Designed miniproteins, single chains, continued (3). Designs and how they scored, part 29

Each design is a single chain, and the fold is of that chain. pLDDT is the mean over its residues in the fold that is shown.

## One batch from the design tools (miniprotein)

Design m8981
Fold by ESMFold2-Fast:
Structure m8981 (fold): chain A 71 residues (1-71)
Amino acid sequence: DERERLGLEQAERLGQAVAGAAAKKVEDILKERGLTNPTMDELGEISREAGELTTELSRQARREVEEELRR
């Protein structure tokens, strides 16, 4: 029970970090491309790139949580 609860808390913290990284990725892409008013197509590309990063970070975070819970 306690071990499962700690695992959920760790997963929640990592989820928040992943969300923050995705938001920062969007901001970084906008700044790098000098976009103040992106078009719908540009927003779609940026969202796709941020989504790919979020997916990879979530997968990595899940592996780290599983390894910690094995200890």
Scores: mean pLDDT 71

Design m8982
Fold by ESMFold2-Fast:
Structure m8982 (fold): chain A 88 residues (1-88)
Amino acid sequence: EIKKLKEQARKLTIQTVGATLRGIGYALDGDNEQAIKWYQEAKKLAQQYGELEMKIAELLGDKKKYEEIKKQTEDFLALLDKKIEALK
């Protein structure tokens, strides 16, 4: 169970990084519409990743790790929101 969740989290991490890098690439190229689309996809993937990592920490009884992941997820989503607003 936990091993399967960790495998899902690894895949979501790769997808989140990929979507974020695509968003940055389009923003640098002046394609604001595509940049916003990829940042929105990165937000969706980051939320799913954070929820999975928090679930893993909860199952392992690691309350400190749970709070760390929760804060990191909230901070990253806020960063992506700022990037999206800057392109509007």
Scores: mean pLDDT 87

Design m8983
Fold by ESMFold2-Fast:
Structure m8983 (fold): chain A 56 residues (1-56)
Amino acid sequence: SLDGETAKLSFVSEQQDGKNIAKLREEGGPGTKPVVLSEMEIDKLMADVTEEYELK
């Protein structure tokens, strides 16, 4: 489904873009693996990551 694919792309891009992971890690508290955000939050991060990735 589109939602599933979108969430997966967002998650993969976020992991490749260490910047987003660093934020989640520091904001979350103790260092843990990349957290699985809600579909809405993933969509937001995807937009942010995509914009930065495109600029870069």
Scores: mean pLDDT 47

Design m8984
Fold by ESMFold2-Fast:
Structure m8984 (fold): chain A 82 residues (1-82)
Amino acid sequence: DKKLKEIEEALQKAIEENGSKLTDDQADILSKAAVNALEYFQKGDVEAALKAIEEALEKLKDNESAKKAAEAALEELKKYGK
């Protein structure tokens, strides 16, 4: 529980610090991906957790800020999956 909250806060911070200008749709995609990744991580499925963020990155690749936010979230999640 405490570890999952730490991961959630780290993902939210990475998205906030790297996503300086996001549309509501882009923010929703990243938020849902982070929630899905956290749920998979809770189940011990690190591969599915990373894939959830990678799918969001693919959807957001045409926007520089959203892409950076998704990439930062993916890198942060990788640190906790070790």
Scores: mean pLDDT 75

Design m8985
Fold by ESMFold2-Fast:
Structure m8985 (fold): chain A 75 residues (1-75)
Amino acid sequence: DPGERGRAIVEAAKARGLTPVQLAERLGFGPKADYAASALLLLAQGKSVEEVAKQLGISPETVERIADAAEALLA
C-alpha cells in the first residue's frame, strides 16, 4: 500500500508533536521544504510515489529520498 508508508511517517511525526511542514523543515531541504511537506502529505493520502512525483514535478527518486530522510529522522 503506497499510502501506508506516508501514513506511518505522518503518524510518527504527529506522535512527536510535528506537523508534516515542521518535519520537512527539520529535514533541511531549505527553500524547498514545501516540496518535502507536500510529498509527505500526498503519500499519506495514499498516492503512489509516481503520482506524487508527477504532481510536484520532481523525480520518483526524490520522493523516495524524502520518505527515507523522514523515516531516518523519526527513528
Scores: mean pLDDT 78

Design m8986
Fold by ESMFold2-Fast:
Structure m8986 (fold): chain A 65 residues (1-65)
Amino acid sequence: SAAEEVLRAAVEGARTLAPFVPADLALRYVVSEARRRAEELLGPEEAERVTRQVEDLVTAELKAL
């Protein structure tokens, strides 16, 4: 689904940025891009739900590094 693609891309983006950027900046950038993409693909209400999932997953991913 489009939501799953947004989530996957966000996690991959966080992993890519993590070695080069402080975790807080990586999180902010990835969440902003995911929100933009989700709004384009899913509309604003669904995009907000997906953005919250991105925040949770990316936070966990960055913590695991």
Scores: mean pLDDT 83

Design m8987
Fold by ESMFold2-Fast:
Structure m8987 (fold): chain A 88 residues (1-88)
Amino acid sequence: MVKLTPMKNIVEESISVRYLPRSDTYLVIATVTTDDGTRRSASTVAPKDKLDLAKELAREYARHYHDEDIFREEDGVRIVSTARPPDR
């Protein structure tokens, strides 16, 4: 399992949902911004019946740092989250 580290000092959080007609799925993008200007996003893709889970998973992955890019599927929800850039 990828190790998730919680982000602190989140000042803004947003979720966007976009319908993908070609696959009859929904793209969910969660974005968080911290007080130092760091911005992070995570996305999920899910059918309509899994949309609530997709929103929860996108938000959770956006709120946590991880050291590796995440490309996985969990309970019918596809998760895409980019690793935080290495600072040093």
Scores: mean pLDDT 75

Design m8988
Fold by ESMFold2-Fast:
Structure m8988 (fold): chain A 77 residues (1-77)
Amino acid sequence: METVTIVLVLPAADAVPGLEERIRAALAAEGITLLSFGWRRVGDRAVVLVGVLKEDAERAREVLARLLPRAEFTISE
């Protein structure tokens, strides 16, 4: 099954403790499984990596855009 990584760039202030669990819960509410998660701080920004099934990628992006309205998005396969 094909997977994709959604890359999010956030203000570092938005990368709060529990971000992974907030993302997992928001995706699960829409029936989307979080397959992988990673993040790192880069200066005043945070880069977040969210792995989902390719078929769920567009719905996942919509969920993440509502949860994190200041995020900039890129998708990588």
Scores: mean pLDDT 80

Design m8989
Fold by ESMFold2-Fast:
Structure m8989 (fold): chain A 93 residues (1-93)
Amino acid sequence: MEAEEEIRRLEEEARLRREALEIVLYTSLVAQKSVLELPIDPERLGPLVEAVLELQALTKREAEGQSAEEALAFTREAVEEPGRRARELRERV
């Protein structure tokens, strides 16, 4: 009875999407509130915004064809990689 299974699947998918949307909106609001409470030096605001956009673009490129867990793990490594390279360069002096 395909019609009944299809209806159930669509109802479940709608529920999951609504729950996912609530999570995304909640985390977005929490992030926005946190940013407003940060004592951000105006001189560092530009570089910080650019770094955020760069990380988003990098994650988007690598996320295609990957699971959410893999994309998040990649992004976490990408954040730490410049620091590791700076340490390596310092050791070569």
Scores: mean pLDDT 60

Design m8990
Fold by ESMFold2-Fast:
Structure m8990 (fold): chain A 92 residues (1-92)
Amino acid sequence: SVDEFTLLFERLIQKGHPTKEEFATITKALFYDSTRLDAAQALGKALYKDGITSKTLIRVTVHSLAVFALVPQSEHKQLIKAAEKGYEEAAK
């Protein structure tokens, strides 16, 4: 079935957000506890590279991708913080 989230994320990629290859790598890493925080940090760096300036858009993107990757709700706040850290590091 077509997922509305998948269509939304494909639209983001088309507008110069994370490339299909970067998205695939990040999504795979989010499925595994050992790589999950590193994947969120990499996502934050990719969002900076693609010119995203809205903190709300960063949080929505991370939250949506965490839901898609079946990340436990209790971990979502940590993933958002990791992505914000990656974004800040890329901005330096």
Scores: mean pLDDT 68

Design m8991
Fold by ESMFold2-Fast:
Structure m8991 (fold): chain A 91 residues (1-91)
Amino acid sequence: MEEEEKFAKLLEEASKAVEERDLEKVRELAEKLKELPLEEARLMAEIIEAYVEIAENPEISEEERQAISEKLKPLRDKATEFLQEIAEKLE
């Protein structure tokens, strides 16, 4: 459970960084998530990176941003569910 504990901690930090709109911290946390040997961590990193790309690149058209958001919606839902499951395990 060492990797799962690190993943849960990084997810909590990433969630806070997204709420605070700290894009630099979000990018750092996405890189750390990719270092974990967990498929769920890579999934979360992809979702976080897509969020940062949309937020940082206003030259991307609104239609393109919506298309990316729609494609990532099921991944976002899965990540939220996984975060909840990890929180239950830590209790």
Scores: mean pLDDT 68

Design m8992
Fold by ESMFold2-Fast:
Structure m8992 (fold): chain A 86 residues (1-86)
Amino acid sequence: MKPSIEELIDRAIEAAKTGSREQVEAALDELMRAVLEDPSLTPEQRERIVRIGDEARARMDAATSDEEFQKIALEAVEEIRKILEE
């Protein structure tokens, strides 16, 4: 029973709202792995998602509060979700 990309997005949102920084990072890492392994995505979609993930990780590493960290994570997941719905 592997989680779907939709389930991984939901997990990342839930982790950002209720979880620790480590849980958010783990959820995003799992989502990014699933994206890289999805053959239905175009190279352009995959590159855009990887860039969003890398940028979010850098911003999250610089975040000084849990609220800032949560906001960055939620924004990144929302952008990824929109690309996946194309």
Scores: mean pLDDT 78

Design m8993
Fold by ESMFold2-Fast:
Structure m8993 (fold): chain A 82 residues (1-82)
Amino acid sequence: MRARVGVEITAESPEAGEAAARAARDAARELIEGGPVTARELREAIREAALAVPGVTEVRVSSDLPDDALVTSADVDVSVRV
């Protein structure tokens, strides 16, 4: 199933925000390339990847699917606030 994932990142600098946005997208892509995953696993992977970037203070991840739904493709919309 295709998921729509919203990612809101708060960062100390534009550079940190951009790095976190890239990390979030890369995490989603890598996880989906590995096979079908649950919406919960996808949200957790995106959140962890973005939060791991130095200078990121807050990450919020939402999905249009319930936690146990199997995701085969994702549309990741990222917004960054500095």
Scores: mean pLDDT 85

Design m8994
Fold by ESMFold2-Fast:
Structure m8994 (fold): chain A 67 residues (1-67)
Amino acid sequence: SVDDQLQQIDDDLSQRLADIKKEYAQKLAKASPEQLRDLTIQYTVQVLEAIGNAVDQKIQVRQQARQ
């Protein structure tokens, strides 16, 4: 169903966000104070891109459901 496809997109997004957070935490643990702002910006950009990709996938699913 459309609901099942949307749920899979949400599950995939959740996993991707978990991976991004894990990478950020690993980099943050080794970061100097001078690197904190750049790392935070990179993390924020990756999160926004992951969310944007999930939104695009949901739009495609909804369009296909209209035939």
Scores: mean pLDDT 86

Design m8995
Fold by ESMFold2-Fast:
Structure m8995 (fold): chain A 77 residues (1-77)
Amino acid sequence: MEELEKLLGKERVELNKSIADKLLSSVHPIAEKVAKKLGIPLWTAEDAETRIRLELLQQGQPVDDDTIYERVVKNFE
């Protein structure tokens, strides 16, 4: 965790603080749920979750698990 915080401290120069805080508190909780529900590869769901989290935060939109889940599911519909 401390090692990850040091790496994220460097990434925070490029990333918004809220993104870093979300990455520290939760690692891809939506991806596994989506992959299981839709029968898609986990890595595909992980990529979509990461992209959607970044896009929502950059646009100043809510970055909550429910919103991310809906967006990720819609991305594969």
Scores: mean pLDDT 66

Design m8996
Fold by ESMFold2-Fast:
Structure m8996 (fold): chain A 94 residues (1-94)
Amino acid sequence: AKELFKKVKEKAEELIEKIELIEEVLEKENIELPEEVKKLLEEAKEEAKKIIEEVEKIEKEKLPEEEAIKIAEEYLKKLEELELELERRLPSLA
């Protein structure tokens, strides 16, 4: 469980960093994104932040190992789905 929660936090932090890098590149190149894509980037970053906060909260609670693993796997899958949605919306900018 502990290693899996560490992977979830690392994956969430990597996603936030990727989004911030994309936003920085777009600003420097003066590229205007559709409003829908801008909103997707904001929502993905906010969701990743919430996952980090929730993982840190549940790490303080002594949950059964099996339950902790299941929760961590669900968050990992959610982060992967967010990354795929971003790649799907931004393939022309990759």
Scores: mean pLDDT 78

Design m8997
Fold by ESMFold2-Fast:
Structure m8997 (fold): chain A 60 residues (1-60)
Amino acid sequence: SVFEEFKKLVEKYMELFPQDAETRRKWLEDVNQLYKINPELAKTLMRFTIEALKEMFKAL
């Protein structure tokens, strides 16, 4: 399901970028609100974020 796919992307985000809990919570709340309005756009944003984090790690 779209929900299960989105949930797995959230799990991957949490795994790849440990940052302060408040920043993660706020961003995930915003993305979750977007998911309620447009699930496909929320998934796209999440995928883009994961890829950006991977590229950042390659540069380090």
Scores: mean pLDDT 75

Design m8998
Fold by ESMFold2-Fast:
Structure m8998 (fold): chain A 80 residues (1-80)
Amino acid sequence: MEEEKKKKEKIEELKKEAMEYIAETARLLLTALKLLIEAKALLKESPEGEELLAKAEELLEKANEYAKKMEELIKEVKEL
């Protein structure tokens, strides 16, 4: 019975982590998309577009890190 309780607690913890990674990834991707749209408009006239693109790329890299963590969590959840 103790093992069953520990397994349930770990599953809940992994679910919470997965949901947090999904939410953070979605937020980063939406922010990056907004920056890309703004950069696209500015690229014709201003170096400011390049700064926005660089920031969007940085956010996409962070989103990719969370995506990798999610893949690892999926493997852990499947193991349970």
Scores: mean pLDDT 75

Design m8999
Fold by ESMFold2-Fast:
Structure m8999 (fold): chain A 81 residues (1-81)
Amino acid sequence: MLSAEQVLALARLEIENFLETESEKLKQGLISEEEAIKRLEEGLKKMRAFIASHLDEADAARVLAEVERLAREAKEKIKKL
């Protein structure tokens, strides 16, 4: 079983990897800012479901709060490109 810290570390890595990949596509003109944000939101829906199903209520709430913060930061980085 993954700890809350491990789940958060994996979520952070996934968001950063997504941001790096989509930022490169944006720089090359392969996708729009709107498409990048939509793809991030789709990934976040799956991530939220994973967190809710694998952690207890208290740990899930804590990890989800951090994931939402990371998501906001990622969206702001996409908008600055």
Scores: mean pLDDT 82

Design m9000
Fold by ESMFold2-Fast:
Order: structure tokens, then sequence, then C-alpha cells
Structure m9000 (fold): chain A 98 residues (1-98)
């Protein structure tokens, strides 16, 4: 694998970990923590985007929607967005391994 692909995979793996932390925080009612973890996941996805494909771009948009939902107090909607973003982040990783 090329160095750029390896770095993108590492960034997306960190993004996935942060999305899981955001989901856990949201489920516990820690809205502030969920927002912080989602923002960290967003930064990792943004760094991967020059190499990462469509699934990563879609995941970024869903993380942004999740942050807006958390800011509005709609934790259930935010959890749906975070779960889909997490799934798409895994898809982006698998696509880079092909």
Amino acid sequence: KEKEIEEAIKLLEEAHRKLQEAIRAAEAGDVEGAIRYAEEAKRYIEEALPVAGEDAKSALELVEEAIRALEAGDVEEALRYLEIASFLTIGAIENLKI
C-alpha cells in the first residue's frame, strides 16, 4: 500500500474510534462529550478526504448533521446519524484496502 493510503486508513480508524466514543457519550446523556468526540471524528475524516472516497465524504456530512442534532438536543436523531457515519467510515477503510 502507498504511504498516503496507509495514513488515510489510520485517520479513518481514529475517526471510527471517536465516533464510537461520541455514540457512548450520547447514550449516557453526555451531550457536551458527544459533541467533542464528534468534532474530533470530523477532523480525522477531513484529514483523510484527499485520499478517502465517497463513503468518507458522506460520513463527514452525517457527522456534521449529528453535531447539529446534539446542539438542538435531539439525541435520538444524533445517534442515528453517528451510527450511519460509523458504518460509512468502515466502508471507506475497506474501499482503501482494495
Scores: mean pLDDT 87

Design m9001
Fold by ESMFold2-Fast:
Structure m9001 (fold): chain A 78 residues (1-78)
Amino acid sequence: KSEADRLADEIFVPTLELFTKKPSEFQQGILKVADKAEELGLGKDAVDAIRSLTEKDNPLEFLQQIHIPEIAVLRSLR
Protein backbone atom coordinates (compact mmCIF):
# COMPACT_ATOMS: atom_id res chain seq x y z
CA LYS A 1 0.00 0.00 0.00
CA SER A 2 1.00 3.68 -0.29
CA GLU A 3 3.10 5.50 2.31
CA ALA A 4 -0.02 7.56 3.18
CA ASP A 5 -1.96 4.33 3.89
CA ARG A 6 0.83 3.17 6.21
CA LEU A 7 0.83 6.52 8.02
CA ALA A 8 -2.95 6.21 8.45
CA ASP A 9 -3.00 2.59 9.68
CA GLU A 10 0.11 2.55 11.87
CA ILE A 11 0.19 6.07 13.33
CA PHE A 12 -2.88 8.24 12.63
CA VAL A 13 -5.67 5.79 13.62
CA PRO A 14 -3.97 4.84 16.94
CA THR A 15 -3.45 8.56 17.64
CA LEU A 16 -7.16 9.27 17.05
CA GLU A 17 -8.03 6.58 19.64
CA LEU A 18 -6.14 8.65 22.23
CA PHE A 19 -8.68 11.51 21.87
CA THR A 20 -11.14 9.88 24.29
CA LYS A 21 -8.51 8.25 26.56
CA LYS A 22 -5.56 10.69 26.79
CA PRO A 23 -6.35 14.11 25.22
CA SER A 24 -2.87 15.58 25.92
CA GLU A 25 -1.16 12.64 24.17
CA PHE A 26 -3.65 13.02 21.32
CA GLN A 27 -2.56 16.63 20.70
CA GLN A 28 1.14 15.69 20.71
CA GLY A 29 0.49 12.68 18.47
CA ILE A 30 -1.51 14.69 15.92
CA LEU A 31 1.30 17.25 15.60
CA LYS A 32 3.78 14.43 14.94
CA VAL A 33 1.41 12.95 12.32
CA ALA A 34 1.17 16.37 10.63
CA ASP A 35 4.98 16.65 10.53
CA LYS A 36 5.22 13.15 8.99
CA ALA A 37 2.51 13.98 6.42
CA GLU A 38 4.49 17.09 5.43
CA GLU A 39 7.64 14.94 5.01
CA LEU A 40 5.66 12.55 2.76
CA GLY A 41 4.49 15.51 0.63
CA LEU A 42 0.73 15.13 1.21
CA GLY A 43 0.31 18.85 0.48
CA LYS A 44 -0.19 22.00 2.54
CA ASP A 45 -3.99 21.72 2.76
CA ALA A 46 -3.82 18.15 4.13
CA VAL A 47 -1.05 19.01 6.63
CA ASP A 48 -2.90 22.15 7.81
CA ALA A 49 -6.14 20.16 8.25
CA ILE A 50 -4.35 17.49 10.33
CA ARG A 51 -2.75 20.17 12.55
CA SER A 52 -6.15 21.87 13.01
CA LEU A 53 -7.46 18.65 14.65
CA THR A 54 -5.75 19.84 17.88
CA GLU A 55 -8.19 22.81 17.88
CA LYS A 56 -11.39 20.80 17.18
CA ASP A 57 -13.93 19.70 19.79
CA ASN A 58 -14.68 16.61 17.68
CA PRO A 59 -11.73 15.79 15.40
CA LEU A 60 -13.33 12.61 13.99
CA GLU A 61 -16.41 14.56 12.82
CA PHE A 62 -14.13 17.20 11.28
CA LEU A 63 -12.24 14.50 9.32
CA GLN A 64 -15.52 13.17 7.91
CA GLN A 65 -16.40 16.69 6.62
CA ILE A 66 -13.07 17.26 4.81
CA HIS A 67 -12.98 16.69 1.04
CA ILE A 68 -9.18 16.78 0.64
CA PRO A 69 -8.15 13.60 -1.25
CA GLU A 70 -5.17 12.76 0.98
CA ILE A 71 -7.24 13.11 4.17
CA ALA A 72 -10.18 11.24 2.59
CA VAL A 73 -7.90 8.15 2.62
CA LEU A 74 -7.36 8.57 6.38
CA ARG A 75 -11.11 9.10 6.94
CA SER A 76 -12.10 6.01 4.90
CA LEU A 77 -10.02 3.74 7.15
CA ARG A 78 -12.56 4.20 9.92
Scores: mean pLDDT 64

Design m9002
Fold by ESMFold2-Fast:
Structure m9002 (fold): chain A 90 residues (1-90)
Amino acid sequence: MKEEERLLETLKEVRELFKEAANLLRKGGSRERVKELIKEAFQKLISSGLPISSAKQILLSLAKEDKEIGKELEELINEVYEELKKKEES
């Protein structure tokens, strides 16, 4: 309950990072840089107290809002999720 405001602030920051990632991807920018922005969004969500699986679902939901590149964003989100999951395991 007391984390609710922190979660809302985090979601706002995550939306901005996601918009930056989406815009970069649309411009034909670095896929690696897009992955870095997605990873930063995951880390913000995790640091707010969300499980990594919940963070993934939030980011996938944001990707679905983007009709142009949503599928490519979903692939990058899944790739970053697998990388972070392996590090959590180690």
Scores: mean pLDDT 78

Design m9003
Fold by ESMFold2-Fast:
Structure m9003 (fold): chain A 105 residues (1-105)
Amino acid sequence: SLEDIAREAREVLEEFRKKYEEAKKNGMSRDELVDIALEAASRLIDLARRARKHLTPEQQARVDELIAEVRELMARLIETGSDEDIERLFKAMERLVELLEEAAK
């Protein structure tokens, strides 16, 4: 169901934020921190794509726009490896999860 997908998306985002925070505290390499953020984004895009069949055409257009933004931020993060781009990607992922949660109401 859309509610199940929205719940899973929230759980994935929370899991990877925690993983990122712990990895950063433990002094993991920048490349490893980047990989955590990219894995989170990939999983959330897959969940958002799965949700599309449960969405209205207007909601599908909004999800597609956010997926495109997440992909663009992933590409930027691969180029820069910066903390700022990791945070930008997590913020875009939050917006995607919030959209799925609102659509599930």
Scores: mean pLDDT 90

Design m9004
Fold by ESMFold2-Fast:
Structure m9004 (fold): chain A 82 residues (1-82)
Amino acid sequence: MTREEVRRKVRELLEKYEELLKQPPTPEVERQRRELELEIARLIANSRDAELAREVARYFRSLGDEQSARTLELIALNIEES
């Protein structure tokens, strides 16, 4: 995938994530949120785009998702150190 393709895909996944945030926190919704968080993290890690990782980390933090934000910050550090 090109850098632009990854950024488009991540945006699509974030839109799905925001839609799930509007739903009540059932076990099914929580499972779907975790799956999206993992898919986003995996796409960003595979893209080696540290800037994108930091941008999305700030976004998750703005939503109150500190765990996802920290995961993406660690991914950004790993990309920059490798």
Scores: mean pLDDT 83

Design m9005
Fold by ESMFold2-Fast:
Structure m9005 (fold): chain A 75 residues (1-75)
Amino acid sequence: SPREVARLLAVWAVEVSALEFALKNSKTSNQTIQSLVAYLDQVMQQVQQHETDAELVQRYQQQFQQLKQQAQQKL
């Protein structure tokens, strides 16, 4: 539903901000980064199931791939 999609995208935005903040902080533990990435992967799977706009989904997937690359370089 449009309401469920809006909720998932709001969660995505908050969790992306959390991971970006964690990646900029040299004191953030590897376990914290891994947990944030794992949760974003779970949210991404739900977005793919509920969002019908393939181009929009592709943009979120691309954003997530960039964040995963940054996380992998720090780990």
Scores: mean pLDDT 84

Design m9006
Fold by ESMFold2-Fast:
Structure m9006 (fold): chain A 106 residues (1-106)
Amino acid sequence: DEYVKEIRKAKIELGAAGGMTVMLNSSSGILSPSKEQELRDLAKKVNEYTQKGIEELDKLEEEAKKSTEKEAKELAEKAKEIAEKGIAYSNDLAAQSKKLTDQELS
């Protein structure tokens, strides 16, 4: 099913964006303990948001397998929207993490 593959692609892209944000936050061992805690809190938020998004996409994938072609297309469009929103959230928190690091280093 083409739409099932599209939902799987959305899951992979969402997971990759979340994982990259977490990895960036993990490399900041030069910050004060309070700033390191802020980075860990941002990473936790990305992880929780990404995990919930992937769980929702898993449900959409299973529903799409049982759906008509038209219904599967609508589920794939919803999956893309969920992934795009999650990727945007991860990028926003990555920018916040960089700002915290830049403020400490300047």
Scores: mean pLDDT 78

Design m9007
Fold by ESMFold2-Fast:
Structure m9007 (fold): chain A 69 residues (1-69)
Amino acid sequence: GKVEQAGGIIARRYGISKETAVEAVRLSIDLIKNEGLSPVEAGKEVAKRLGISERTGISAAAYAKILLM
């Protein structure tokens, strides 16, 4: 689906596993939609929880916001 496609792009761009990238996008969707976080706030929280760079987390959250439009 769209989440898996976004995860694939992020995994390839940032050199992380597709599984981790898909989790980053899914977690970002939850944090933005259900917790009301901004994409930057969500991306930082995702980066902390998954042990990935803030840049990668913020990118995942940006894709999540697009998928929620």
Scores: mean pLDDT 89

Design m9008
Fold by ESMFold2-Fast:
Structure m9008 (fold): chain A 120 residues (1-120)
Amino acid sequence: SSDLERLLYLLEELLEANERAKKALEWMRKNKASLEEVKEEVLSILDHIIEMHKMALEISKDEKVKELLEEMIELNKKTKEKVEELFEKGDVEGAIEEALKNLEEITKINEEAIELVKKL
């Protein structure tokens, strides 16, 4: 596959990963999962998404696509710091809400990146 085809595939897989993550977090909230279980899942999701965006950045050649990928990486890193702070305070609900808000924002930027890649 070309780097462009691989980038498009990875960005589309990220959209699906975001939807699965959202459903997992909503399920944990509804079922009152423990702080330890929620913390493990949220941090795992954020780390996985950051690594996938870094992989996409490595294969991207377009400056605007790189900017969008760097923005998504930065947002995920800031969210990770914020959710770690919330878990330290015992605010499980706040941590889930911050993670869900981040997934919504990342989904919008990721959709913009997909549209841009399709035009290359």
Scores: mean pLDDT 86

Design m9009
Fold by ESMFold2-Fast:
Structure m9009 (fold): chain A 70 residues (1-70)
Amino acid sequence: MPSQFEAVSLFSQRLADILREGLAQGLSLEEVEKRLKEAGKEFIEKYGLPEEVAKSLITAVLQARRRLLA
């Protein structure tokens, strides 16, 4: 299994990819949030990522997305 650090790093990259793809495709905030939450569920289930860490990172990405499209 990946280390805690590796799981967080891979998850952060996955969230960044979702944000980049969402901006490129013009996805709504709701669609981006849905995709971020699905990625969170995947990493919690497969890699044992703590739910609180997943929630914090998703919140940070959603705040960044809101600022970019304000």
Scores: mean pLDDT 79

Design m9010
Fold by ESMFold2-Fast:
Structure m9010 (fold): chain A 76 residues (1-76)
Amino acid sequence: MAAFDAPPELDKLIDLLMQDGPEAAEVSRLLSRLVQAHRAGDKEAFEKARQELKERFGVSDEAIERILALYDAARA
């Protein structure tokens, strides 16, 4: 996977996910929660996952939108 048009934070998250470690597991869990909350319309759970990604991993709103788009594309 190439990240030619992705924010630097998204590229860092992809690297963390590719490395089996505690941070990869944590990022994976937050991304799963974000996607599940988005699908369910659970605004509170979505906001918590978004804030944790922003605070702990420096993920921007643009990166979060791209992550959601990638998950939607993979599902389709």
Scores: mean pLDDT 69

Design m9011
Fold by ESMFold2-Fast:
Structure m9011 (fold): chain A 87 residues (1-87)
Amino acid sequence: MKLEVARLLREAAEKVEKGDKEGLRKLADQLERLSEKIPDPKVSQLARQAADALRYISNNIDKLSEEERKLIAKQLRDAARQLEELA
């Protein structure tokens, strides 16, 4: 479960950098569905928060600068790394 969430966060980072609004929505839906199946409450909460964040980013992606998208992508990759280290 943790590795699956980490993978989705890395995919989300790529979608943010590319400005892929539809890809971000699909990843948010996947994270939300996955959160319902995760037995670890901390990982489940993180997946829900990530889903909510990706929906917000998707809705505002056209308003974000390239620098802002790069920063968000870095934060998503950092979160994925933290989850992988705890796996």
Scores: mean pLDDT 83

Design m9012
Fold by ESMFold2-Fast:
Structure m9012 (fold): chain A 62 residues (1-62)
Amino acid sequence: LSEEEKEILRTNSPAEAAKLLGISKSTATRLKKELLEEEFAKNRDKLSEVQQKVFEHELSKL
């Protein structure tokens, strides 16, 4: 994914990102989950315990 595509996935819902990127909603959901997991791992030490738990819970729903 390009930085532009990552920004779209990060800032938009899977449905909106799918429309903007011209991909299916299921593909956008998967890519967003992968991106959030990667970003969470990179920024884990900068996030509070509460924010970390929220991220894990949101990822489990994707």
Scores: mean pLDDT 74

Design m9013
Fold by ESMFold2-Fast:
Structure m9013 (fold): chain A 85 residues (1-85)
Amino acid sequence: SADEFEKIFTDVMGNQLNMLIQQQTGGTQQGIDIIQQMNDLKVNDPDEFKKLLDDFLQQLQQQDPQLYQQIVQQSRDAAKRVLER
């Protein structure tokens, strides 16, 4: 369903952003704290997680629109493959 697609797409996007944060922060405590906050919200408050994810995506789109489009497309393709099984 469309709702299942959106949920899987959001999850994949969150994982891509976690990887990007790890690469950019080099394992600093601040980077670890951000990733932990995202993981906690993903489990305990999906609506706040989505808002935080949207904020990060807006920043990425402004700073690197090509990378943003690549991550979005890869995440859509991944979500589509999961739902087609």
Scores: mean pLDDT 74

Design m9014
Fold by ESMFold2-Fast:
Order: sequence, then C-alpha cells, then structure tokens
Structure m9014 (fold): chain A 85 residues (1-85)
Amino acid sequence: MEELKEIALKAVEEILEKLEKGEDPNNTKEAYIVAGVVYQAAGNDKLAEEYFKKAGVEPLPKEEAEEIVEYFEERLRRRREELAA
C-alpha cells in the first residue's frame, strides 16, 4: 500500500515533468495534491483540506507536507542547475 507522502512526492515529479514539456498541469489530480501540500505546509489548513478533497485523498500531516515542499523546491533548484550545465 502506497503511503500518502509517496503519492504526493510522485505528484510533485509529475507536475515538474508537465512543466518541462510545456504542458498546463492545472485542474489535474496531481496539481490539487501539490496545492494541498503547499497550503498545509504554510499552515492554511482550510485551503489544504479543500484541495486534498478535490484530489480525493486524505490531508497529509503538516510535518510531511513541509518535507514534500522542501523536496519540490530542491527538485526545482536541481533541474535549473542541470539545464544550465
């Protein structure tokens, strides 16, 4: 059984892949998961719950959401460096 944290990390990678291909990730399940994670990490529980509900998943704990946001920021930084090399 896949943990919610692992599902959210995969959603981050899918959003990054769509952005790299010039595709619009908006209104996808993955975009809703990422939005929920970002709002949860920021302490906006109401918006986080709304987006997780739209994605059809349970809300992640704030600590896990913060880890995923840090992962997302690190992946964006590394992608920028890889493209510059």
Scores: mean pLDDT 73

Design m9015
Fold by ESMFold2-Fast:
Structure m9015 (fold): chain A 80 residues (1-80)
Amino acid sequence: MAEEARKAIEEAKEAMEELKEELEELKEATTKEEILEEIGEVLRAIGDVIDGALRAIRNGKEAGDKELVKEAEEIRENAI
């Protein structure tokens, strides 16, 4: 239980770092095709963050780890 929650939160953190990288690439996009491609990557990364955070919240609640649940909820809220 706790191991699954920790893995899910690490996956969510990795996805958040990926999202930040994709947002930086979007800022550098200069053509319509580049912009559309990067928007697609950003949306995918947002989905990965949300999925990881939701799994961490679920597993954290089942494990009774309130701190981990709070951390996962913060990650989910920052996924926009």
Scores: mean pLDDT 79

